Designed miniproteins, single chains, continued (2). Designs and how they scored, part 41

Each design is a single chain, and the fold is of that chain. pLDDT is the mean over its residues in the fold that is shown.

## One batch from the design tools (miniprotein)

Design m5401
Fold by ESMFold2-Fast:
Structure m5401 (fold): chain A 84 residues (1-84)
Amino acid sequence: MKTASFSLDANKDTPLADFIREAAAGVGREVSDEEIAAVLDAYSLDPNAPVGAYSVEQLIAVLESLGLEATYDPETNTLTVSAA
């Protein structure tokens, strides 16, 4: 299983769509811009708003909707993403 870890502090100002694309690529999943846009629209999230504007629960819900697994570590403020 390929995993990738992302500091939410380091990604605080990263646009949401760019963060989701990087997370999918980091675990070897190909997700189209259309799939990302559709999931973000379903949750009424702005693809250009920074990651720091959203809750961890919202980020996890989006990643899981794209077929990814996500785990949050509150001690390091880090999100670990895996291919399901």
Scores: mean pLDDT 84

Design m5402
Fold by ESMFold2-Fast:
Structure m5402 (fold): chain A 72 residues (1-72)
Amino acid sequence: SLEERIRQALVDAGVPEDVARRAAKTAASLYGKLPKEVIAGHAVGEAVRASGGRLTDEQIVRLHRAVLEALD
């Protein structure tokens, strides 16, 4: 599913599983309602907030790219 694909992309980019599941569910629910870039921004923002700012700048860039790829 799209949700599982986004969740896996987030986990592979270093996001904890519980956080990745929440962000993926939100992103999947917005699919087809917002532009992919906006959806990716929401997923990344939620992962950053829920992770308490533990993600590095490099991880955030990879995360954004991975989510965009998962949405294609």
Scores: mean pLDDT 81

Design m5403
Fold by ESMFold2-Fast:
Structure m5403 (fold): chain A 111 residues (1-111)
Amino acid sequence: SEIEELIEQLEKSTDIDEQRRILAQIKALLDKITDSEELLRAADRLLDVADKLLKSTDPRDIELAKELARVALEAAMKVLKDPSVSKPLLLRAIGLALRAIGLELDAELKL
């Protein structure tokens, strides 16, 4: 999956400008994805990157963490808006959406 390759590149990157370029590509691909499991796997991995960046003292890392949390929330919300989604996926989407909101709030408070 192209999105899985981009997320792997994001996870391995330590350069903020590279991470920002990769996130823009991830966001564009997420807008086209309709598979709930793929959206939730992407959201989970993006939130792990956001959590790591929130431990930084660099405001650029914190701002990127906020954007990652926002993108992950959009992916989780897409699953929540699907009336055909299974109960296990719905519960996972709720958990990820709440985690994303919490991380975005934490990032905003640090900026």
Scores: mean pLDDT 88

Design m5404
Fold by ESMFold2-Fast:
Structure m5404 (fold): chain A 85 residues (1-85)
Amino acid sequence: QIVDETVALLKKEHPALVAKLGEKRLRFVIKSILEAYSGLHQNDPGITYKVLEVSLPKYKFSPAKEADDRLIAETVLKVLKKYVQ
């Protein structure tokens, strides 16, 4: 599942962020991103990737809190990219 793959990648690439936020919050943020960018819980990760890819550069995150959310969103994008074939 994309949520589990994203958590695993965050633990590998950003272990300090995982320690700071905790896995429960990370899973909530990842699910929120997927729901926001897939619409009606769409089962097409390739469509979600395309929507997130074009939307992410236009979204301005707060450096105090949402900078962490940006890093999580970029990691979600990396996981989703493998489904765009």
Scores: mean pLDDT 71

Design m5405
Fold by ESMFold2-Fast:
Structure m5405 (fold): chain A 70 residues (1-70)
Amino acid sequence: SAAARAAAEAEVARLEEEARRGAEETTKLLFERAPNLSEEQKREVARGVEDAARAFVERTRRLLEEELAR
């Protein structure tokens, strides 16, 4: 239904925002706990956290699309 699709799209949009915010908070926390990280190491950590957040959102989007196809 259109309502179910709209709800799923709204949920994904919320999840994207929460994942972005969570990634930012996580990188800040990690940098505070490991102040001796080099700039290269900090970049690697930030990339890893961002990639994990992106993968989580993409996986959830696929699961919702599969459920809507039923």
Scores: mean pLDDT 83

Design m5406
Fold by ESMFold2-Fast:
Structure m5406 (fold): chain A 75 residues (1-75)
Amino acid sequence: SVDDLLAEYLSLSEEEKEAFLKTLSEGDLVSLFLLVQDLDSAKLIIENMKDKKPARSALRFYPPEWQKELEKVLE
């Protein structure tokens, strides 16, 4: 489930997070992106997305400072 996905991600070390994200489907990456509460995780997840359209569409729901930082990884 999506809750299990978030719980697994949050239990991982920084090194393990990168490896974990590379094993996820595009759908799971989108689901995880929408649930994370920290900017560093949001950026890391976007960097691992092959299709960044869902992240671009969601930008308007984040604070302006987050939008500015996330735009850097959406290029």
Scores: mean pLDDT 83

Design m5407
Fold by ESMFold2-Fast:
Formats: sequence, C-alpha cells, structure tokens
Structure m5407 (fold): chain A 68 residues (1-68)
Amino acid sequence: MSEEEREREGREAVEAARELVEELRKDPENITLQTAARLLAAEAANLGLEEEAREVLEELRRVLEEAK
C-alpha cells in the first residue's frame, strides 16, 4: 500500500467517523454508531492519522457526556 493510498484511506476513515459522531448527536444511545465511530477512528490512527483520530474520539466522548 502506497503512502498516498494510506493517507487517502485514513482521511476517508476520519471523515466517516466524524459523520457517525454527528449522527450520534441525534441518537447518542445507538451502540452500533458508537462502535462504528470508534473502529473508524482506530483505522485512521493505524493509517497514520493519530492526531485526527484522537480529535474524533474526544468529540465522541463529548457527545456521550452531553447526552447524560
């Protein structure tokens, strides 16, 4: 896998995770969305986007805290 392919895949994973976090704001008890967002963030981190993955996970935690 090329460096450019890894970066592109990582960015796609981050974008998908952020989209799921926004959906989770509407349904914070949805375990499937929580799990999917965490898995996509982990994938992005493995592809070299550790900082962006951390930001997504921090936002996810914030959404869950705001829910209750």
Scores: mean pLDDT 80

Design m5408
Fold by ESMFold2-Fast:
Structure m5408 (fold): chain A 94 residues (1-94)
Amino acid sequence: SEQRRNQEQHAIVVVAERIDAIVEAYLAGRLAEYRRLVEETEREVEEILETPVEPLEEAEVEAARAHILRRLAEAVGTRRGASQAEVDAQLAAV
């Protein structure tokens, strides 16, 4: 449905806005803060999925999606001891 796609787009943007704080807390070992931020983000997403929303611009959604993927790749790379260059190379491959 169109409304479901619009809600998913809004959810992606919200996750992108929260991902920096989530990743930073996780990498710093602040697990209590990480869990709180994840739970708060999940609640925001659940509220959006129950709310009628207007469509977002495709460019905004794609920028949000790219930001999430980049931050997740950086988090995985850091835990494996990968350099920023290696993380960038992995992101370029997708």
Scores: mean pLDDT 80

Design m5409
Fold by ESMFold2-Fast:
Structure m5409 (fold): chain A 92 residues (1-92)
Amino acid sequence: GNTQESKEQLKQLEVVAEVAKILLKDVDSLSPADERRLAEALQIMIEGVVTGDPELIRRGGEELARLFEEMGLPEAAEEARRLGERLAKEAE
């Protein structure tokens, strides 16, 4: 195995795990449309973390926060913004 590839997989897993914590705490169910938007926001954040792009990470966090706000979950939205900012600082 390639060490760089393994590190990228671990970074992806960390993003997935952190987002899953927010979902498990605050979300009872997702519509197919919400699932799609969640997947898109998550993919943006994963790409940013894997490529070391703090602006892309923040964008992913903001897209996720916007989804949660539209779902009526303001605490989840704030946690998503904080996650994006934290991961972006780690990438700097």
Scores: mean pLDDT 82

Design m5410
Fold by ESMFold2-Fast:
Structure m5410 (fold): chain A 82 residues (1-82)
Amino acid sequence: MKEEYEAQLEADVAAIRANRERLEAASGPLTDEQIDALAWTAAQLRRIGDLLDKAIENVKKKNGKVTREGIVEEFDKLQEEV
């Protein structure tokens, strides 16, 4: 379960990035497929947002000062633990 969940989470994060890039590259009105991808991305972002909130709080407790690198490291650690 853990390894399968971690693999799924990594795949979800990759898909979120890909959908964001695709959306940003879109010119003019969005297609139904792009709208569906955006809705899915929004749902996944809520899950990732919870992990980011935890990472930010953990970095604050650990170092007192929040940096981008610190957040990324803690986020990766939390993804590994899930």
Scores: mean pLDDT 67

Design m5411
Fold by ESMFold2-Fast:
Structure m5411 (fold): chain A 60 residues (1-60)
Amino acid sequence: MYTTEELQAMMQEAADLRAKGEEALKQDRERGEQLLQQSRAKLEEIRRAMAEAGAEALAA
């Protein structure tokens, strides 16, 4: 299970990837789209980790 600090770090990474992706879209569309997809994948991973943590808390 991820710690609160790990989840916060992942959220910050997703935010950084989104910001870089938006900037990159103006100069290199393909790279910008890749960075935005990476941000989206990171957010989905965080969402799943939080859902799993909630299920474990209910099982305890």
Scores: mean pLDDT 77

Design m5412
Fold by ESMFold2-Fast:
Structure m5412 (fold): chain A 86 residues (1-86)
Amino acid sequence: SEEDLKEADLLLEGLGKFSRAMDEYVKAVKAGDFEKAKKALENIEKARQDTVERGVAAGLSPERAQEIADAAYGAAKTLADKVLES
């Protein structure tokens, strides 16, 4: 359905955006650059809010947009945590 395509597009875009943002965070942490790490976390928080807003603008409910944003963020964070444990 059109709604399923909107959800899939938001999820895929979110996964790409959060994965890139988490990569920046991981690189900053590994370099010991805690100022850049803090900035990367602020950018991630903004990206979460922007993703929800884009989902709502595309016609999804706020609740559904939030669920999809949280799923994309959670997947990216899980991968980042594994890299930092290495």
Scores: mean pLDDT 86

Design m5413
Fold by ESMFold2-Fast:
Structure m5413 (fold): chain A 89 residues (1-89)
Amino acid sequence: MLELPLPEDLLELANKAVETALEALKKAKTQEEIAKAIGAALRAIGGATEAWLALKYRGDDPAAVAAALERARREAEEALEEAKELLEK
């Protein structure tokens, strides 16, 4: 589980995306499913990390922070949906 100082809703969403992607990875039957599950987990982790770095080092630039937070949310939402689709097989 990620333990980054992000807004609680974003951190929970990112963690759900990672957990769902890891469950999809455990149940993956093909190389394509394995690659997609790993990719989804990495996108959620990467987005959350980018948002954390923006908050920590770019707090003086609220537009840059807001953009990073919105990107992290979109990446986590997309990763979660992709992981859910993989689990439906």
Scores: mean pLDDT 84

Design m5414
Fold by ESMFold2-Fast:
Structure m5414 (fold): chain A 92 residues (1-92)
Amino acid sequence: MLKAYEGVIKIKPGPEAAEAVRRVLAQSAGKLLLENPDIVGVSAEVTPDEARIRVVGREETAKEALEKIMKDVYEKAPGVLEVSEVREVPLP
């Protein structure tokens, strides 16, 4: 069953933090999309203070993929203040 999941990352003010988040997001999302056929799409909206990430795919795989992306950004990107829980959202 296809589902969409969303997570939100709060970013420290400043261009360096947003750039680090973008870099880790691109690397983590790109790897998951290439390695996992059950992932249909990954999208991100990145502002100076917040990143909103959405993953669409098979239910369990999509949730786990987004949790992995959120964890990678939290661990590897300097300037992350807070990460949300992953939540199910309506399919686009």
Scores: mean pLDDT 81

Design m5415
Fold by ESMFold2-Fast:
Structure m5415 (fold): chain A 70 residues (1-70)
Amino acid sequence: SEAEEILEELIEMVKEKLDVEKAQKLLTRVALLVDMSPEILELFRQLGKAIREGDTERAIELLEKLLELL
């Protein structure tokens, strides 16, 4: 799916060099493509925090978990 492709791109970007502004834009695109269940909404909240804090390891874990749910 388009959401899965965007999440894969985001994982690669976070692994190489985190761009917070680009990451937030890509997450907004994913949010428009998925059904926002309570579990997915909570993952987006945690992921947004990890990205803002520059916690790349945590961001990757959360992105991989989100990808498994889609």
Scores: mean pLDDT 86

Design m5416
Fold by ESMFold2-Fast:
Structure m5416 (fold): chain A 91 residues (1-91)
Amino acid sequence: SLPEMSEELQKKYIEILKNKEVSLEEIRELYKKTENPAAKYTLLLIAAYKGDEEAREEAIKLLMEVQGMKEEEAEERIEEAIKEIEEIEKE
């Protein structure tokens, strides 16, 4: 269910951000193997934050497909989400 997926996403998000030894390559392997759209979206955001342009484009596509967002709206949402990740990384 979507509500349960949101809670799981927050946990996974925090775990990946706190694990400073997790490489971009490991995150890329994780999102490529992830079938759950919400979990995949979270991994794509973290990869995009770490500089993966391909992950950023995939996250935009996923928002368009799952939430029915227009490309411009999806891009803005991704930029806001990356800014939130930056604030969490700063403690």
Scores: mean pLDDT 71

Design m5417
Fold by ESMFold2-Fast:
Structure m5417 (fold): chain A 58 residues (1-58)
Amino acid sequence: MMSKEELEKAAKEIVERGRKGENPYDAARKAGISGTEIVRSPILRKAVAEATRLVNEQ
């Protein structure tokens, strides 16, 4: 399982990619995060939700 620092780094990557209009799940995949890891991590779930919001506001 990823360390807290790795999870926070991945979360920031997902949000920044979403801010640039990238699909949140593609951003997660590029950060090395699977769908299962997103479901199991509150930090990653919040990051994907925020990235989805940013993409939908474009």
Scores: mean pLDDT 77

Design m5418
Fold by ESMFold2-Fast:
Structure m5418 (fold): chain A 85 residues (1-85)
Amino acid sequence: KKKVLEQLEKIKKLLLENKEQIDEEVFEEMLKLIEKAKEAVENGDIEEAINLLIEIYVLAKKHLDEKVYKEIEKLLQEAALELLK
């Protein structure tokens, strides 16, 4: 649980550092998805959390440079694996 929240916080930090790459509307959408994912994790809703991680991944892949979205992908995969344990 704590490790998953740390991964989500790292993704948020990467988005803030790279916000100039993405439209403001998309940036706000991604931040909202991260907050929803944190809420789902805290509530123990593993299925909802995983679905939200997938949505974050799709937006990151579409709107961010390959180097950045691959780092986010790695963090999302680590979060998903931790949730499934």
Scores: mean pLDDT 84

Design m5419
Fold by ESMFold2-Fast:
Structure m5419 (fold): chain A 67 residues (1-67)
Amino acid sequence: SSTTPVTLVLGDDEVPGTLTATDDELRFTASEDATVTLADGSVVDLKKGTVLTFDVSGNLLSIEPAP
């Protein structure tokens, strides 16, 4: 696995963070607070350190809030 600085694009929203890729999943860690709108229209407030896990096809699996 490798960790790369990236900007996650969710619709019209951009979130800077880091991406760790494995064979089974993509794990994104937000580097800043951001508000994003998900594909179902849900609005989510991400705090710095929030982890978003995606499958290899880019489907959101989970959101783990920052401690």
Scores: mean pLDDT 78

Design m5420
Fold by ESMFold2-Fast:
Structure m5420 (fold): chain A 87 residues (1-87)
Amino acid sequence: LSPEAAEENLAFALEAVRRLPEVLKELREAAEKGDYIKSTGLIMYLLAALIEAELAAENADPESSRRAREAAERLRRALEEGRKIAE
């Protein structure tokens, strides 16, 4: 993975972490309305962000890798919470 790609992966993951309160709120609203398409899309967004964080953690410099691992932990917890909301 190129350094540029690892930086983009980290940026995507950090943006997703910033949006977590909004994403989880949208998930709750979608679940209440039975909007399976929207809730599935939000879960897939969180999964994509987690994959991006894991790629950055493996391929970035040590400092960015550390930030990526922290983002991955936040995103894993959000995915677990989101799946509970969607069920």
Scores: mean pLDDT 84

Design m5421
Fold by ESMFold2-Fast:
Structure m5421 (fold): chain A 70 residues (1-70)
Amino acid sequence: KKEELEKKAKEYRDLAEQHRQGAEMSRKNADIAEANGDTVTANFYRGTARSDELAAEEYEKKAEELEKKI
């Protein structure tokens, strides 16, 4: 049971990392768009980055809840 919780917590942390990587890429794309004067595209990517950050936080909290049960 403990090993199953550890594996599931790791899966959630891996998902969180993927979402954080997505947010990082979106922020980079937003910065590039802003540098080119494309504020509309920059704002779109900043919104996408925020969405990925929220998803990452949700998965991190799920992992932490499982780790507390170990």
Scores: mean pLDDT 86

Design m5422
Fold by ESMFold2-Fast:
Structure m5422 (fold): chain A 93 residues (1-93)
Amino acid sequence: SRAEFEAEMERLFARHDLGRSQETLRRVAEEIWALVEEGRLDEAEALDEAAQKELIVALAEDYGLSEEVIAEIRAAPSVEEAQAILRAALEAR
């Protein structure tokens, strides 16, 4: 539901109150909901996964991680792997 989606996005964002990540979350949430309103649910689901990866990239940029790490996050085959790369890079600081 919309409420569940908004709660998940807010939960993800609440862990990181960073300006670039906040703008990315807002933009991709609007894109996902436009697809849902058009009844394009399969495309909305695919965009949700892509949007989560965009948020992880935005977080990496906000934290000042290297371009090499950001590229690795962008190339990750899944959201889970992208999150693992971000976490490892942050812990290595």
Scores: mean pLDDT 70

Design m5423
Fold by ESMFold2-Fast:
Structure m5423 (fold): chain A 65 residues (1-65)
Amino acid sequence: SRAELRLKVRLLLRELRESGASLTAREIADKLGASQAAVSRVLREEEAEGRAVRDPATGRWSAAP
């Protein structure tokens, strides 16, 4: 479900914050077993809520500071 995917994305963003790493939407989709389109939608929703940030130069996503 979308709610389940959102929880998984939020947990992954927490891991990225703790490790200082960043991932593309494709890498996140592959890691979570979801479609890139579904992951991109959730990531943009998390970005709108101030919880995720995308680097426009690399396309990589990280947790907001």
Scores: mean pLDDT 86

Design m5424
Fold by ESMFold2-Fast:
Structure m5424 (fold): chain A 62 residues (1-62)
Amino acid sequence: MEELEKIGKEIDELVRRLGALRHRPDQVELPPGLTREQAIARVEEEIGKLVEKYSELLKKLS
């Protein structure tokens, strides 16, 4: 349960950051060579990795 709670909180935080990137793009400085779309994709990729880890843990509890 502790690990699931931790991953859930990390996913929630990344979702909030994704929202900020979408709604306040003018206030977010991007690294050289990164577009808004690429920055969003990086966050989405990290969310996907955490969701996969969360799913894997749930399968072990079943």
Scores: mean pLDDT 76

Design m5425
Fold by ESMFold2-Fast:
Structure m5425 (fold): chain A 87 residues (1-87)
Amino acid sequence: EEEQKLVDEFIERMENPEEYKIDPELRKKVTELVNKAREAIKAGDKETAQKYIDELQKLLETENLSPGEKARLQAAIDDLQAELDSL
């Protein structure tokens, strides 16, 4: 608990200096879903890729994200959708 204030200062420098209210577990889940969507796209599995893109959209809509995290998640979704549309 006392380390939490030091962690907040450290997070500013490493991840998102404008917002400290970032969920690290959410970032991990986003990264995993992005990777799974890309693997599905690479395999030509449009249905599975769309499922993971939909899960990312759900995170964007349901989670309390900072503006920076919301923008990064939206950019990742847009990139994945463009790759899917190219199949």
Scores: mean pLDDT 69

Design m5426
Fold by ESMFold2-Fast:
Parts: C-alpha cells; sequence; structure tokens
Structure m5426 (fold): chain A 86 residues (1-86)
C-alpha cells in the first residue's frame, strides 16, 4: 500500500480526488484506489494487485513509473501540488 497527499486549489479537492482515482485505477497492476478529501487536501491510498506483487522487480518498477506519470499529469492539470508520499 502506498499513500499520497495532494493539495488542491480551494473548492477543487473533490474534482482532483475523482481525477486521481480514475487515472490511477486505469494503471495495470493497481487493484484499488481510495481517496479522502479534507478541506483542500486529498489523501490517496493505492493498493497493488496480487498479480503485480508476484511480478519481477523490473515489471513492478514499470508500474511505479506509470503511477508516478499519472499522478504528475493529473496534479499539473488541476494546478495541484504533491505534499508527500509514503
Amino acid sequence: MSVLVVEAPPGRAPALAAALQAALSAVPGIASVDTEVEGNRVTVRITGSEEAQNLSQEEQDAIGKQVQAAVDEVVAAHDARVLGSA
């Protein structure tokens, strides 16, 4: 499980949360994406599939790069910023 915290412009957090959930759920190897909105912050919890966890390190790294690219694209499109990841 990975956790990402993103800050949206005022009033845009629900739209950002929906966009992040849609974009990340489309990445192969992601089983679930949960979003939580608190003021202008969006907390995103990403769970990889069991199949993805049994892939090679190279294939897991490729999935991670796709996740990062999807986050970067959505964040830029929504004038948001990443506060942290774990």
Scores: mean pLDDT 80

Design m5427
Fold by ESMFold2-Fast:
Structure m5427 (fold): chain A 103 residues (1-103)
Amino acid sequence: SLEEKIEELRKRYDEALDRAIRLFQEGKVSEAGGAVGDALRAIREIASLYPSEEERLKVMEEQLRDLVDRLNAAGIARARVRWEELNGRKVPLLEYEFAAEPP
């Protein structure tokens, strides 16, 4: 079902984010960046399941906000949602910088 697919993608997102936090704490900054990329891929896949562009953008923004909050709460990065204009439409993007040292 659609609900089961979303739940599977949310689990992949959570696993990728937990991996990013762990890798950063181990000093593996490049690998942590890869794991953030995996989390972003899961978010894009979740959004893609929605039929309208307006629903996809709303879901993308909500999921990116969760990612931002969790990265900031873990102390591994300074993150925010940035809105950028692409082809006459505003789209939400992740902007982040890893902390200088693990928390």
Scores: mean pLDDT 87

Design m5428
Fold by ESMFold2-Fast:
Structure m5428 (fold): chain A 95 residues (1-95)
Amino acid sequence: MTPETEEKLLEKYAAELAELEAAERAVRATHDESDPVYQAFLREGMGRMARMLALVNGKSEEDAERAERLVREAMERRDEGELARKLLEEAYEII
């Protein structure tokens, strides 16, 4: 991620990022990281982050949706290490 991308992300999505961070803290306070509820939240949160990053970088809505899906799938298939890594790399190429 470039410094310019990070600045635009913080400017355009500051409120959404703050809400996501607050929600993560709340879930973490009541659930450990092995809890299915916490894992589901992380999966959704990381997908949403990938979507916001793609949009800030001027990617299309279709590319942003694809990046979100790839990140979510990679998180779900974390135990398939090489496949999960390839899915994340494909998402990062879009972003």
Scores: mean pLDDT 75

Design m5429
Fold by ESMFold2-Fast:
Structure m5429 (fold): chain A 55 residues (1-55)
Amino acid sequence: LGDAVSEAAGDLGLELPESGPSEEQRRAIAAALGVSPATVTRAFAALLARLRAIE
């Protein structure tokens, strides 16, 4: 899911800032993946946790 969210954001030309995606970006990614915005929020949180673990 984190990889799918990142790929969809890339396909839409969206940057995922440190503060997280905007409401509009979250809706666009959710629409591209056919999921709810809540699912995108969870996937993004998991992605950030993994990025911090790599530090």
Scores: mean pLDDT 64

Design m5430
Fold by ESMFold2-Fast:
Structure m5430 (fold): chain A 100 residues (1-100)
Amino acid sequence: MEKKVFLLTVTAEDKSFKFTEEVAKKIIELIEEKFPGVEVLMYSVEGNKIRLLIAVPSEEQFKKLVEYLDGKEITVNGKKIKLKVRGRELSEGVQKAVLG
């Protein structure tokens, strides 16, 4: 089955919060555990944001993933961090460059 590639942006509502590679990996593990058909192809950490390039089986699965994570609280070093999540589909050319 051909997967679709989306860019997912996960933002901490606290603008002073800085994501670490460890926290990013925990979020990736949570995504892959809850959505076994979803694959994280690459990611970057930018202060209070994580950008994820993800391959999904369908747009419907992507919408469910965004709904699951948007407004979710995670605990980092005893502090609760609320997540804000946005995503967009990548153009066919970018999808071919990533998947081919």
Scores: mean pLDDT 79

Design m5431
Fold by ESMFold2-Fast:
Structure m5431 (fold): chain A 85 residues (1-85)
Amino acid sequence: EAEELRRKAEEAIREARRAIEAGDLATAMQHLGEAAQYANKLAELGEYETAAELYREVAEVARQLGDDGMAEGLEEKAEELERLA
């Protein structure tokens, strides 16, 4: 379960990055949202280190999209989970 969620999140991040390269910001935002949802589920399962790593990667993509607010929020979530791990 946890490994599958991690894999799905990583795939969504890759799809988001491909969409950015293609100039399809709407598709990039959709995949970014999916990746964040998988990271949230991992955090709920107590997979704090993996969820924190994914939040940081999603934040990186959010910054590439110019959404600094989303990126900062995700980085704060990652820091909180890193304290629990």
Scores: mean pLDDT 86

Design m5432
Fold by ESMFold2-Fast:
Structure m5432 (fold): chain A 58 residues (1-58)
Amino acid sequence: SVAEELAAKAYELGKQLSPEEASEKLAPIAGPQLSKLSDDEAAEASAKILQAMEEGQK
């Protein structure tokens, strides 16, 4: 799913970059994909992205 793909990218960026830098790098990739989802799906995807990025920081 889009949420799973974006979460995987967030995790990899979280491993390599600070949360701020990872978010800035992911925003232009995630933005267009999230805009194609419903509000509920976009909210779920955003939560998964944030959690995956935090897991990458560990």
Scores: mean pLDDT 78

Design m5433
Fold by ESMFold2-Fast:
Structure m5433 (fold): chain A 99 residues (1-99)
Amino acid sequence: ERVEELLRKAKEYAERALELAEKTKRDPSYGPELREQLEKLARYAGELAREGGSEEQLKEALEYLTRAAKAAADTGLVPEAAGQALRAVGDVFEALLQR
């Protein structure tokens, strides 16, 4: 199922972004890699919202997105990418409200 693939990818990029956010706090040279993972996270989460995943899938995506976006924002080093992830949180939340 396409939506299951999108959720899996969103979760993978969120987990990667969380790990990189912690590394970036200690070493700013991880910033570009963190940015890349956040951009991919935002893309796949946005696609999941558009494809109409189930309530449970959207809730799971929202949880991973919110954690990753917050961790990235807390670094202060990738504001544009963190903003894109937060927009994706909004898109997933809006899709949930249509259920």
Scores: mean pLDDT 83

Design m5434
Fold by ESMFold2-Fast:
Formats: structure tokens, sequence, C-alpha cells
Structure m5434 (fold): chain A 117 residues (1-117)
């Protein structure tokens, strides 16, 4: 696969930062879909998302500072969606375990996109 060879030729720091950034972008897309479907998240789900986003943002800050402005804009959008989804009326439909599954899916999609570049 030409994508795998191209990605592996990037500096290791750039690989980590791009993977973290794309994972945040795919997580944002999933949360936007939850907003459209009016799916309320639990308090533990909200805290899990915030913790993971902070970790991904810290990776980008350490590994590629040039991506920080874009990453912070995505992190802000994620936080706004987390607040909206948590404050939806009714009982929570999305728990922390489902959020971890979604993060794993976002990571897998990020890897696939980078291997196809």
Amino acid sequence: SEGIEKFRKLPYSKQKALLALLTMEYLLEKLEKYKEEKKKISEEAAETIRSVVKTLLDVIKEEDPSLVEKAEKIAKKIEELVEELYNLPGEAEIDAEEVLDIIQEALAKAVEELLEM
C-alpha cells in the first residue's frame, strides 16, 4: 500500500500528531450525528470524552505545535457538543463504554485515512 509507505516516511512526531488530530475530527463527526439523533450522554460519558480530548490535544501540543490552533478549534466544538448532549432532556442513552467504542472506531478511521494518503 502506497499510503502506508508514505505515512511511515513522515517523522514519528508528525505521525502521532496527525493520528491524534484525525481521531478528534472523527469523534467530532460522531458527536454531531448524536446531536442530530438527539441522543443524551451520561455524566461518565461526558467526562470520558473530555479526558480523551485533553490527552489527544496534549499529544498534538508536544509533537506538532503547528497543528495546535486547528486542534483547539476542534476541541472547543467537541466541548460545546458534549455540553449540549449532556443537557438533553430524558435519560442518558450513551454511556462511558459506548464512548470508548466510538473512540476506538474514530482511531481506526484515522489510521485508514492516513494509510490512503
Scores: mean pLDDT 86

Design m5435
Fold by ESMFold2-Fast:
Structure m5435 (fold): chain A 74 residues (1-74)
Amino acid sequence: SLDEALAKADKLFEQGKQLLKDGKPQEAIEKFKEAKKLYEFLLKHGGPARRDEIEQNLKEVEEGIKKAKEMLEK
C-alpha cells in the first residue's frame, strides 16, 4: 500500500540521518537515495493525503545527501 511505502521511506530516511550522526556518510547516502526514490514515487502517484509531509521529507533527504557528500570530500 501507499502507507506501507511511506513508512518504509520514513524508516530509510531515519536510518540515513543516524548514519550521518555516526560518521558513515557513504552508507547514509545509500539509505537517503532509497528514501528519495520512494518519496518521489509517492509524489508521482499523487495519492497520499500526506503530500506536504512527503515533500518536506524529500527536501531533508536531499540536504542529507549534500551533507554526506561534503563529508566524503574531507
Scores: mean pLDDT 84

